# Designed miniproteins, single chains, continued (4): the designs that were tried, part 45

Each design is a single chain, and the fold is of that chain. pLDDT is the mean over its residues in the fold that is shown.

## One batch from the design tools (miniprotein)

Design m13643
Fold by ESMFold2-Fast:
Structure m13643 (fold): chain A 89 residues (1-89)
Amino acid sequence: MEEIERRAEEMAEEAVRMAKSGFSLDTITSVLKGNLEFFAMHVLGLSQDKATALVNSLEPDLREVARAAVEGNLEEAKRLALKILLKLA
């Protein structure tokens, strides 16, 4: 649980930092997808194929995190990121 909450906060904070740096919603979404795939492979121990399939299924949810970040809403981004990571529990 603590690891999931920490990762959700990191995801939201990274998205908000990227948004403040002027990155687009699509770019932020792509970076979050890559980071989640890395987490799925290296922390959860999923194979490349399973990690890719999982992250692709979560792309709409990751896009909502990126949208909250672009809107400057860190608390909403954290809430949405936590919902994504709880689907992996």
Scores: mean pLDDT 84

Design m13644
Fold by ESMFold2-Fast:
Structure m13644 (fold): chain A 98 residues (1-98)
Amino acid sequence: NEDYEKGLEAFRKKDYESAIEHFTKAAEKGNADAYVNLGRAYLKLGKYEEAIEAFEKAIELDPNNAEAYALLSEAYEKLGKKELAEEYKKKAGELLNK
């Protein structure tokens, strides 16, 4: 997916706004991994609610995605929702030990 590759290149260059544009297009075309990277780009910009939405979409497509749960935990920590962050961190750890 050309949009996914362009998103990765933009993210590498720390052009997070361009990364969001390209990862959104890749995710709309069915690239599940694009939702994880979309959320990561939102985290870099401090857009924590948008990051949560992207990680939730990644988990809908792959419920065993330990990385998406770990990143969801980080986003909730940034919002000060410590109990939710701990729950998702535990879920990520459970998936990594399988």
Scores: mean pLDDT 87

Design m13646
Fold by ESMFold2-Fast:
Formats: sequence, C-alpha cells, structure tokens
Structure m13646 (fold): chain A 95 residues (1-95)
Amino acid sequence: SEEERERERELLERIREEERKRFEELLEKAERAPEIEKEAEEAEKKAEEDEKYKKKAEELKKEAEEARKAKELIEGANRGLELMLESSRRIEEES
C-alpha cells in the first residue's frame, strides 16, 4: 500500500517532468523562429543557384514552419492567460 503510493507518486512526478521538458522545447523553438526563418530564406536562395542545396532548403523550410507554429502556440497561450486574469479581476470587482 505505501510502496504502491510511492510508485504512483514517482510516476506522476515523471509525467510532470516530461511535460515540463516538452514545454521548454516548445519555448526554445519559438525563440529561435526568427533565426531559423532567416536560415531557410538563405538556403532557398542558394537552392535557386545550385540544385544540391535543394534538399537542405526543404529541411530548413520545414523547421521554420514548425518553429512558426511553436511561436503561434506560445503567443496564443499567453493571450489566453491574459484573458483569464482580466476575467478574474472583473469577477472580484463585481463581488
């Protein structure tokens, strides 16, 4: 019973740690979005002059799209939190 509760706590802590890591990775991608977009543009320009860069340009374009989506998700989450805080303040003022 105590051993089962300890194992259950360890499992929950591991799940929370995994979620934290995923969120941190999402934040890092969002922060790097401008750099990745610039690298993708430069690679696309090189691919126009030499076909051997085409594969690298496609890979960087995909990374840029993923980084852009990460940025949009983080911005959306921040906006949602701001709206919740504003709503909470109004409830307190009306009470």
Scores: mean pLDDT 79

Design m13647
Fold by ESMFold2-Fast:
Structure m13647 (fold): chain A 67 residues (1-67)
Amino acid sequence: SAEEEALKLFYTSAEARGVSREEAEKLLEEALKNPAPAVKSNIKPLEEASPEFQGAFHKAWEKLNTK
């Protein structure tokens, strides 16, 4: 699924940045717990995912990249 592809991308990027799988999962969980406005993602694997998932992914991705 699109969500599975996006999650693989996220975890691969986290690992490349020295962030553990557990910490990466926590970032995604925190983003998903907060209602995020539906947004259209510019990240390729997210194009087929729900707007809600795209919004949460963007928040987690931003946090990952600012660590």
Scores: mean pLDDT 68

Design m13648
Fold by ESMFold2-Fast:
Structure m13648 (fold): chain A 60 residues (1-60)
Amino acid sequence: MYTSRIEFDDEETARAVAEELRERYPHAEIEVEGKTLIITTEASIPEHIGMALEAIGLSL
C-alpha cells in the first residue's frame, strides 16, 4: 500500500484533478483535503508514481 500527498495552488484544482483520477483509476482511494490531493493504492511503486505524475500533469 502506497500513499502520496500532492499540494496544488488551490482547492478547485485539487478537486478537478481528483474527479479525473477517479474516472481513470476507480480502484484507487482518492481524497481531497483543502489544496492537497491524497492518493492511496495497493499498486506497484511505478504505477503509484505514474498516478501521482498524471495528477500533476492534469493541474498544468
Scores: mean pLDDT 78

Design m13649
Fold by ESMFold2-Fast:
Structure m13649 (fold): chain A 100 residues (1-100)
Amino acid sequence: PPPKTPQEEIQEHRGKAVNAFFNGDYETAREHLGKALDLALELIEAGEPLLFTYKGKKVPYTVGDAEMDITLARELGSEELVKKAEEIKAYLEKQGAPRR
């Protein structure tokens, strides 16, 4: 398979985090959510568009997506992940990103 882009990795890690959470594997959920949020913050720092790839299409990271990440981070009991997701949400709001 071709090399994964950061945008593809964000969606893969977000999906794995959600699946792990619903399976009760909170440690794996925290690890994958952390990887997704770190990749998103790296794109922000690099001045690159905050997008992720879903089913071969580039989709914008929405304010609603960041709110879902904050909710998941709170359910996982990780204040570090909550702060990272809140930073991403603040960036998206400042950039005028879509809510959904």
Scores: mean pLDDT 82

Design m13650
Fold by ESMFold2-Fast:
Structure m13650 (fold): chain A 56 residues (1-56)
Amino acid sequence: SAAVEEAKRLLEEMLNGKKIPLPGEAIELLMQAASAEAAGDLETAERLAKEALSLV
């Protein structure tokens, strides 16, 4: 989904050392979304990604 793809881009940019001014709650939701996608729970991943993106 577009939300999961955008969330992954933000997380990758953070992991690559770019300073992105994100709220701590958004960072937590991005990490949870990535974990859900890795576990194959795509519905939870999309929901969490959308919640994270709503805070950015």
Scores: mean pLDDT 76

Design m13651
Fold by ESMFold2-Fast:
Structure m13651 (fold): chain A 61 residues (1-61)
Amino acid sequence: MRQQLLDQATQTIRDLVAQGKSLAQAANTAAKTLMDQGVSDEDASEITAEAVRQVRAELAA
């Protein structure tokens, strides 16, 4: 469950960054998408923060 939500958030951020959106804009969109699916605010924030760290590491490589 948590891993699938993390994978979803990570993919959303990758797609938006590839379209020219900032990491902050992509993160906000990913968090809203998780909350729309019934994920709590706390869990959405935590998962989105993990996804941002992963994408940032990929972009820095």
Scores: mean pLDDT 82

Design m13652
Fold by ESMFold2-Fast:
Structure m13652 (fold): chain A 105 residues (1-105)
Amino acid sequence: DPKKALEEVSKLPEGEEREEYEGDRLTRLFRRSYDPSRLSWQLYLSGNTEYVEKLWELLERLFERGELRFAVVTGASEIAVESLERAIENSNGPLLAVFLDGRKQ
């Protein structure tokens, strides 16, 4: 549920990361303001550890470019990584928000 994920991210102190491991699964949360804009980067990723890490690297680069403001990914999987890579390849503009459910794709 993207709404619940964003509510959880909103509880993080500014500039802090939270990581929770459960077996081969990882949930990673991040929130940071970026100067000089009032842009806040908000990220919630959960799923298989390998794919959470791959998605984090892709999304972090988009956040640093100011192309992405928030992302919620649940059920991180190979399909979710491929879907995001394809969206980036086919996009001619910034991705303001990303919501992916790897269990439904």
Scores: mean pLDDT 69

Design m13653
Fold by ESMFold2-Fast:
Structure m13653 (fold): chain A 94 residues (1-94)
Amino acid sequence: MSLAQRLLELARRLLEEALASTDPDEAVRLIEKAGAAVAMAAQLAGSPEAEALAKEFGRLANEAIRAVRAGDMDRARELLRRALEITERLLELV
């Protein structure tokens, strides 16, 4: 398994943990770690497609963090599920 693939699998686990978390501060920390892993994986992939997907992931992750901080957990979960879909698409490119 490549480093990029391992980083994306880590991001998937972190997002799944964020979805299951009952602690807003823990959820934010997990989302931020997932975002860092996705950004690094996209740089390692080196393709414009991976870069575009990583940017979309970043947008969704930032919106999810804002939703968590606002107490809108239904919105946060919706955004995190979309972020998981982006992670799956990135895994197909690496």
Scores: mean pLDDT 90

Design m13654
Fold by ESMFold2-Fast:
Structure m13654 (fold): chain A 63 residues (1-63)
Amino acid sequence: AAAWNNLGLVLKSQGRLDEAAEAYKQALELDPSYTEAANNLAILLSELGREDEAIEVGKKFKP
């Protein structure tokens, strides 16, 4: 889980936003309670204008 979250952070810093979102999703698939990955994914999706997906992440992967 942590390795996927860290990969997402690196990809986001490189502007590879879709790949960063996939890395955060993989972290949550391995650990659905991983609050940091859920928060990072929701923020990234909101920044991309994908508000509906950000809201769904917040509902599905509650802290």
Scores: mean pLDDT 76

Design m13655
Fold by ESMFold2-Fast:
Structure m13655 (fold): chain A 60 residues (1-60)
Amino acid sequence: SEEGRRVDIETLLRVADAIDEYIQKLKAAKSPEEKQAVETELNGKLAEIDAEHRRRLAEV
């Protein structure tokens, strides 16, 4: 559906934004602990984006 395509595009843009933020934070990280925290944050954001994508697709 048109609505489904819009949801997919919006999800892709959210993933792109999350990855961009991850790269910026990873470049700023100075310790292994900071790098691990940044990776954990990205994984959490991707899980939230996936859950939202599934929820929104159920509405169309």
Scores: mean pLDDT 87

Design m13656
Fold by ESMFold2-Fast:
Structure m13656 (fold): chain A 76 residues (1-76)
Amino acid sequence: MREEAERLAEEAARLAEETLEAYERGEPEERIRELNEEALRLLREALELSDEEEQREFLERVLRRQHERYQEELAE
């Protein structure tokens, strides 16, 4: 469970980097949105699988930050 949560978090981090690279390359907004939504999905799954309080708090912080960034870009 903990190892699975870590793996999902690592995959989410990779997708977050791909999202940034797509943004820098001028990829369509649709593509950037798709990558970000997938990263958020994996972070939520990692959070649900995490039994360690410290790891859960870390993942929850990352999920909140990623969600805030996406919403801020879509707002106006």
Scores: mean pLDDT 70

Design m13657
Fold by ESMFold2-Fast:
Structure m13657 (fold): chain A 61 residues (1-61)
Amino acid sequence: MAATRARIVDTARALTARLGRRPSVAEVARALGISQATLSRLTREVLGTTPRLLLAGLPVP
């Protein structure tokens, strides 16, 4: 449980830092090596939210 949550959040944060902007759902899914459908399912099951809302919560420079 905790490992999957941390991996999704850390990957999204790393992409935000690398791109200098909020990543898209597709960019996060690709970085994790999974489909957007799988990312959506995992985000709902593990984090209780949607990928879009998770990404909207990330700070951007």
Scores: mean pLDDT 75

Design m13658
Fold by ESMFold2-Fast:
Structure m13658 (fold): chain A 88 residues (1-88)
Amino acid sequence: MPELSPATRAEIEALEAELKAKAAELKARVAAGADEKEAQVELARALVEAQRRVLELLRADGAAPEVVAALEAAVEAGEARLKELEAE
């Protein structure tokens, strides 16, 4: 986004690339016979961790309050989803 510093955008892009690589690896593991539920939990945990890191970067970079609030809600939703997956 034009309002974010180049350094913050680069870090977010790196986190996105890491998540895509992890999702691809987990998909390959499931195709090879790994537990689908374990893969879903592992991916959900990685997504929540990445969202928390992006939230910290946005707060540090002085992003608009509405953008920060939207990502805070996304982190809370992700954490709730992770707990639900772990309970199944």
Scores: mean pLDDT 80

Design m13659
Fold by ESMFold2-Fast:
Structure m13659 (fold): chain A 98 residues (1-98)
Amino acid sequence: DKKGEAITLKNIGNVYKSLGKYEEAIKAYERALIIYREIDDREGEAIVLKNIGNVYKSLGKYDEAIKAYELALTILPDNHPDRATIEADLKAAKEAQA
């Protein structure tokens, strides 16, 4: 079950992020991203990109965080509940970079 594998990898990434293991979190998220793209799960793709952005923001890598957030926003429909949070995080990353 490829969708189940992607969800598991995303959850593993979330655990690593919570432990401050940001490199391991990114690797798990990137693996989930490959599967979400393969199965055309665009919502799953966008949520993982948001999580990647959050990790880069936590690392102070604001250029990488901004790119991930912007890509997530290009994927999500205008009415998606996560858009407002991603837009706020994108703004915070841009302000921190300046």
Scores: mean pLDDT 89

Design m13660
Fold by ESMFold2-Fast:
Structure m13660 (fold): chain A 92 residues (1-92)
Amino acid sequence: ELEELLAKLTPEERQTVRDIATVLRAIGDELDEEIAEYKRIVEEHGPELADAYRKQRIAERKAENQRLGDAAVFERRGYPEAAEAIRRIKAD
């Protein structure tokens, strides 16, 4: 699937796709850590406190994303070419 898409791209575009995939994996890892912490809080303190923690994290993430925008997240993580590609996709 990814390899089929890569076959249709230039070498520069292929690198940009790999950079985007790297950032998305890092975001996935951060979310997995948040889910693990939620489960720990459920086990130690019960679901009500865990739900409050999760809602707080979601609110913080929404506020940050609203302020920075999706493309700026990639730029902040050291992938300016990926950020520019996302801006171009949104503009098209």
Scores: mean pLDDT 70

Design m13661
Fold by ESMFold2-Fast:
Structure m13661 (fold): chain A 69 residues (1-69)
Amino acid sequence: SLELAKEIFEEFWRLKREENLTGQEALDKIAEKYGLSKEEVKELLIRYFEETEPDPVAVAAGRRDIEEI
């Protein structure tokens, strides 16, 4: 769902910006909080970014950053 993907996307970046967590720490915390696997969280982050970012270069960069976690 787009609403869930948005919520997870916003939480991921809040954890990194506000709590200074690494990408791995943020993924683990979200996975535990939402009852999802880390791979499911990554899929939702990538999906939301692909649906909301009009710049394909920014999408490719964001996808790589998330996949490398």
Scores: mean pLDDT 83

Design m13662
Fold by ESMFold2-Fast:
Structure m13662 (fold): chain A 87 residues (1-87)
Amino acid sequence: MEEEIREALEALSTQAPEEVARQLRANAELARRKAEASKDPRVAELYRRAAELLEEAARAAAAGDLEKAAEYLAEAQRLVDEALALE
């Protein structure tokens, strides 16, 4: 999950907005699966919130707002890091 978010951050500066949005939606799906698989409700909530932020990042990227997309990605990464620290 962290590697996928890192790759998406790198993609914001090098790839087409549509391609970045597609990657971000795939990352949101991975975060949702992590939330569903988690037995700890705190970890589940962090992954669920990260999925929401990844969806927001995808919408921003699709709209060409790469700065806003990067902000949402940074927030999602912090939540994923917190979830992993609790696992």
Scores: mean pLDDT 80

Design m13663
Fold by ESMFold2-Fast:
Formats: structure tokens, sequence, C-alpha cells
Structure m13663 (fold): chain A 61 residues (1-61)
């Protein structure tokens, strides 16, 4: 369900912030694309926030 995907994305972002790995990034990017394709506005908003979070974390490396 879309709710499970939103929770999974939030959990993965927390993990990525603590330990950024290529595997976590790929999983996050896949979920972002799935949520962006959703008609749920909260899912789209979360996907946009996730992209910004990834960019900020990557600026540190």
Amino acid sequence: SIEKKKKELADLLQEYAKKPTEELKERIEKLIKELEASPDQEAKDLAEVARLVLEEIEKEF
C-alpha cells in the first residue's frame, strides 16, 4: 500500500542519514519514483522532501 511505502521511505531516509550507502540510496530512489507516480499528494510531497534530503546528505561527501 502507499502508506507502507511512505513509512518505508521515512525509515530508509533515517538510515541513510546515519550511514549513507549506495544500496540505501538505490532503495530510496526507487521508492521516491513510486511515490511520485502516486495520486496521493502526501506521497508526492514526501518524495520531494526525500530528494532534497538526499542532495543535502550528498553535499557532505
Scores: mean pLDDT 80

Design m13664
Fold by ESMFold2-Fast:
Structure m13664 (fold): chain A 91 residues (1-91)
Amino acid sequence: SILREAELSLAIMQLHLAIRAAERGDLETAIELARLTLEHIERIEEEYGTGEGGERAKRLVEEAIEALEAGDAETAIRLLREAIRVLAELA
């Protein structure tokens, strides 16, 4: 589905922006972008289904948000990069 592929591509783009924010130390913006992406992944799951891949990506983003809230940008960036890889496999 073109719409599913477009939504996944947007989610991936949002995670890249979250990583860039975290890399520059803007953890507040990184958290906001990661939370928006989490809501987006949930909507993709509800509308199209994503199976284990979508559930894994969601978990990775949730863990990344926890790391960002704790001030651990390095762990958050690693988790967000893994979430991008998982979402890319679904597109």
Scores: mean pLDDT 88

Design m13665
Fold by ESMFold2-Fast:
Structure m13665 (fold): chain A 63 residues (1-63)
Amino acid sequence: APGEGRNIFNPADMRALLESHGIKASDEAVEEAVKRIREISKIEDPVELRKKLEELFAELSKE
């Protein structure tokens, strides 16, 4: 099963993840989330990475 790893770089997988948390994001918001995740993935510090992910989900929840 190749899908258990985080494939959040894929817009479809990102949308599914967001919907599993009750977040209804637009296609544009999902694309922006994927772009931001690419930047977040450059963060070596797991604490900072988690903060950026939480900020992203909070922002998407506003839509």
Scores: mean pLDDT 70

Design m13666
Fold by ESMFold2-Fast:
Structure m13666 (fold): chain A 88 residues (1-88)
Amino acid sequence: SMAKYKEETLKRIEDILEEMNEQISKYPEKFEEYKREAFELITDLISEATGVGRKAHEVMAQQFLIERVKEEEEKSMAEELENLRKTG
């Protein structure tokens, strides 16, 4: 069902994004490469989980990736900024 796919797929997407962020932290110069790999994995995962045609699952994959990456980046940047404000 959509509810099952949403929870399970989001968890797997979070794992993929977490791995991506770990790799980016170690090799920031490869940000675009890791982001692309994560997007491909997420797109395939949603397609497999929903059984829906490519157009629908690709849109959902983009939304999940964009929202989650932006949310994590905003959080990480906010924490880094606060730490820099304390230390600087």
Scores: mean pLDDT 67

Design m13667
Fold by ESMFold2-Fast:
Structure m13667 (fold): chain A 89 residues (1-89)
Amino acid sequence: AEKYLEEGKRYLGQGDYEKAIEYFEKAIKESEEGSKLRAEALANLGLAYLQKGDYEKALEYATEALKIDPTNAVARAVKRAAERGIAEK
């Protein structure tokens, strides 16, 4: 799970959002429900969708991450940005 999360972050940093999404989904599948690692993977999956302009999916995944870890900074930032993107469309 940790290895997939790290590879996903690497692809996200390179602008390869499709690969980032693939690896974050693998990290989620291997992570335990309610775990901090699952929250981090969900937050970064939301960030990848945000970068692709899919504000509804970004909001959905960020909200799921915040249900597990309400202090997750990435998820909080993604939720705010996605809500703004939806409101302006």
Scores: mean pLDDT 84

Design m13668
Fold by ESMFold2-Fast:
Structure m13668 (fold): chain A 68 residues (1-68)
Amino acid sequence: SSRERALQEATALAAHAVYAESQGDLESAKMLEDRALQVLKDAGFDEEEARELLKKAKEEAKKLLAQQ
């Protein structure tokens, strides 16, 4: 489904954004976050839904990055 595909793409983009932030690359992190939001909105998520999905994906990516 288009929504399932968008969630997978946004999750990958969120993980890359978190990694970029960890390296001090705030410009790349912002571009990746903006891309993730656009992917979600293109798949029919509204602005609020897209922002919450990105927030959750970033939180999960931060947890994974913090593990050993």
Scores: mean pLDDT 87

Design m13669
Fold by ESMFold2-Fast:
Structure m13669 (fold): chain A 57 residues (1-57)
Amino acid sequence: LLEEAERLIKEGRELAEQGKYEEAAELYRKASELFEQAGDTVMAALARKEAEELLKK
């Protein structure tokens, strides 16, 4: 779970750097769900916030 969530954050960051904000936001949202399942509420909240910010672009 945690390793998969970290991988999704990395992929999402790469997509955001390419200007693919909608796709990046989707990966961050999925990572947030995995962090939540792993009990990492801080990382889950941060990933969710990043997804919301990307969708405002």
Scores: mean pLDDT 80

Design m13670
Fold by ESMFold2-Fast:
Structure m13670 (fold): chain A 56 residues (1-56)
Amino acid sequence: SQALLDETAAEGEAQKARFDRLVATYEAGKKDPSVFESLSEEERRGAEWAVAALDA
């Protein structure tokens, strides 16, 4: 159904946006390590995961 397709597309866009933010955070942290100091535990784990995913 169209509703299911719309929901799946929205979830895909949210996943992409989340991944893009993690990658951007990692790149910012490479230039300025203090960026990682300001992150929450969840945000830091997310950035670490994104780094691992890029290396895999």
Scores: mean pLDDT 72

Design m13671
Fold by ESMFold2-Fast:
Structure m13671 (fold): chain A 90 residues (1-90)
Amino acid sequence: MDPRELELEVRIGLLEIRAAVLEKIAKKILAKNPDSEDAKEALKLVEEARRLLEEAAEAVARGDLERAEELIKEAEELLKKAEELLKKAE
């Protein structure tokens, strides 16, 4: 395995864990306040980030490491935005 491929796979795994944590937080906020626009937006961003991470994993599998890195960076930005929205919603 290429060391870069392994590094990207590890990054995808860590971001998937982060996405799962943020989804759980967003759902907890929505359970208490169903009208929370910040929590609803954060959940949509987490769902989009997961989609990008799935595409990134497929890119790694086909050896398209440059595309995988681009998708990972986009997912990281979406998860960062989701985290800030959830902090505001708390």
Scores: mean pLDDT 87

Design m13672
Fold by ESMFold2-Fast:
Structure m13672 (fold): chain A 90 residues (1-90)
Amino acid sequence: AKIINLKAKKIGENELKIEWEIIGLDPNKRYLIIVKATDLKTGKQLTKILPEGAKEAIFKLPKGEWKIEVKLINQETGEIVGENEIEAKL
């Protein structure tokens, strides 16, 4: 499976909307999505764990430069089966 079309959009003074698409899912498997935002200057992290089928996440973040990672995890095995990352400025 692959995470594609990963985008980060400023939607408010302190809000980022993260959007993605997932391709190549096995319909007989269960997945979860982990989205992690890391402040590039401080190393502080915020993590969201989302159900299978989530296509977006909204982060409330202070101003800064952020690394956004999206990981697709097989729930049965814990294996990372897809990942992508993007940087965003808020």
Scores: mean pLDDT 86

Design m13673
Fold by ESMFold2-Fast:
Structure m13673 (fold): chain A 75 residues (1-75)
Amino acid sequence: MEKELEEEISEAMVLMWIGIARSLLKQGKIEEAIEAAEEAIRLAERLREEGLLSEEQAERAIKLAEEVKEEAEKA
């Protein structure tokens, strides 16, 4: 139960940062969007290393964050 809750909270935190990054990108705050996306990537990698995210969860989250970062850099 505890590990499952930690994994859910961990995934939610990464997805929250991705959501913030997408919101900032829509507002034209390019630098802030990139920073938020980079924070999401760092968090996902750390949580994967700590065993709080599965490989699949981390890879999915990192891809979403990298997508936001690419959109921001091309904007």
Scores: mean pLDDT 81

Design m13674
Fold by ESMFold2-Fast:
Structure m13674 (fold): chain A 82 residues (1-82)
Amino acid sequence: MSEILEGMALIYLGLAKLLIKKEEYEEAAEMVEKALEIAKESGDEKAFEEMLERAREMAEEAERAGHPEAAERIREAIERAE
């Protein structure tokens, strides 16, 4: 798989974390969807599963940080990517 695509997916997840802190929950979920789409299109099942796990961790972190709406939207993005 292209390491460039994996790096790009990680950048989108990083942007999602920043958007959650700004309470831009819709945009954060869109960044998660983009990250998962890139990982899925790479054809690397392990990379895709790793991105799914990172996205789930982000949802749990958002919920613990007091952003339950962000957590819900991220989980919806995960369901759409699967």
Scores: mean pLDDT 81

Design m13675
Fold by ESMFold2-Fast:
Structure m13675 (fold): chain A 119 residues (1-119)
Amino acid sequence: SKEEIEKRIKEFLDFLVSDSPEAKEFRATLREVIRAAVEGDESALNLLVKLVQQLAGKPELTDEQREAIREVLRRHAERLLSPDAKPIDFVEFFADLARAAGAPILYEVATKKVEELKK
């Protein structure tokens, strides 16, 4: 249901930006997946696509959506791999991934989270 998808996304984004050791380890792992995918590792890109599919509640993405995700990855990689990368940078990344995947609920929840973090 829409409510179950919204709840799952909110819990994921709250985790993603938290100061817990598990969240810091997850962000570090995500950075390594992003680095590998930018360097041409299709298996790393597949992990990112699968994560977006799970968050969006979509069992399949089109080839066009997959390529749009690849372009979002390239655009965000420099910032996310920077020593100055902040938790908010990862939420902005997921907002753009949501747009690429055609995932309006993920986009809405992620953009609201970005606005909350700016206050």
Scores: mean pLDDT 87

Design m13676
Fold by ESMFold2-Fast:
Structure m13676 (fold): chain A 79 residues (1-79)
Amino acid sequence: SALEEIRRLWAEAQRKAAEAYEALKAGDYEKAIELFREATEKAVEAAELLASLDPSWAPLVEKTRAVGEADIAAVEAAG
């Protein structure tokens, strides 16, 4: 089902974000940035799928992308 696909994509995003934090703790800023980019891509894909089912969720796509980009920018500034 589409709901199961959304949940799987968000679970993938959460796993990638966790891996990114582990890379950050190890001082591997480049790897952390790439993993946060992957996490953001999966989260955006989940938000896009949700918006395809209900267009009222379309603003969630851009909000999800903006949050991910802000997190990446913060890591880039720290490294």
Scores: mean pLDDT 85

Design m13677
Fold by ESMFold2-Fast:
Structure m13677 (fold): chain A 68 residues (1-68)
Amino acid sequence: MKLSEAEIASALALIYRAVANLMEKKGDYDGAIEAYRKALELVRKYAPDDTELIADIEANLKKVEEKK
């Protein structure tokens, strides 16, 4: 079985999203922003059809950016 770049990117984006959520809960907003941005870059570049995941990451990134 060969994983596509889109499948790998989505998996990595989910990991970055989970890491960002943990950082946000710790009050590490800079770390959370960096992790969400990496997740978003991966999904947009390799899995752009995953509009639900993109929307979720964008919404969380916006909330964290408002907190600094």
Scores: mean pLDDT 80

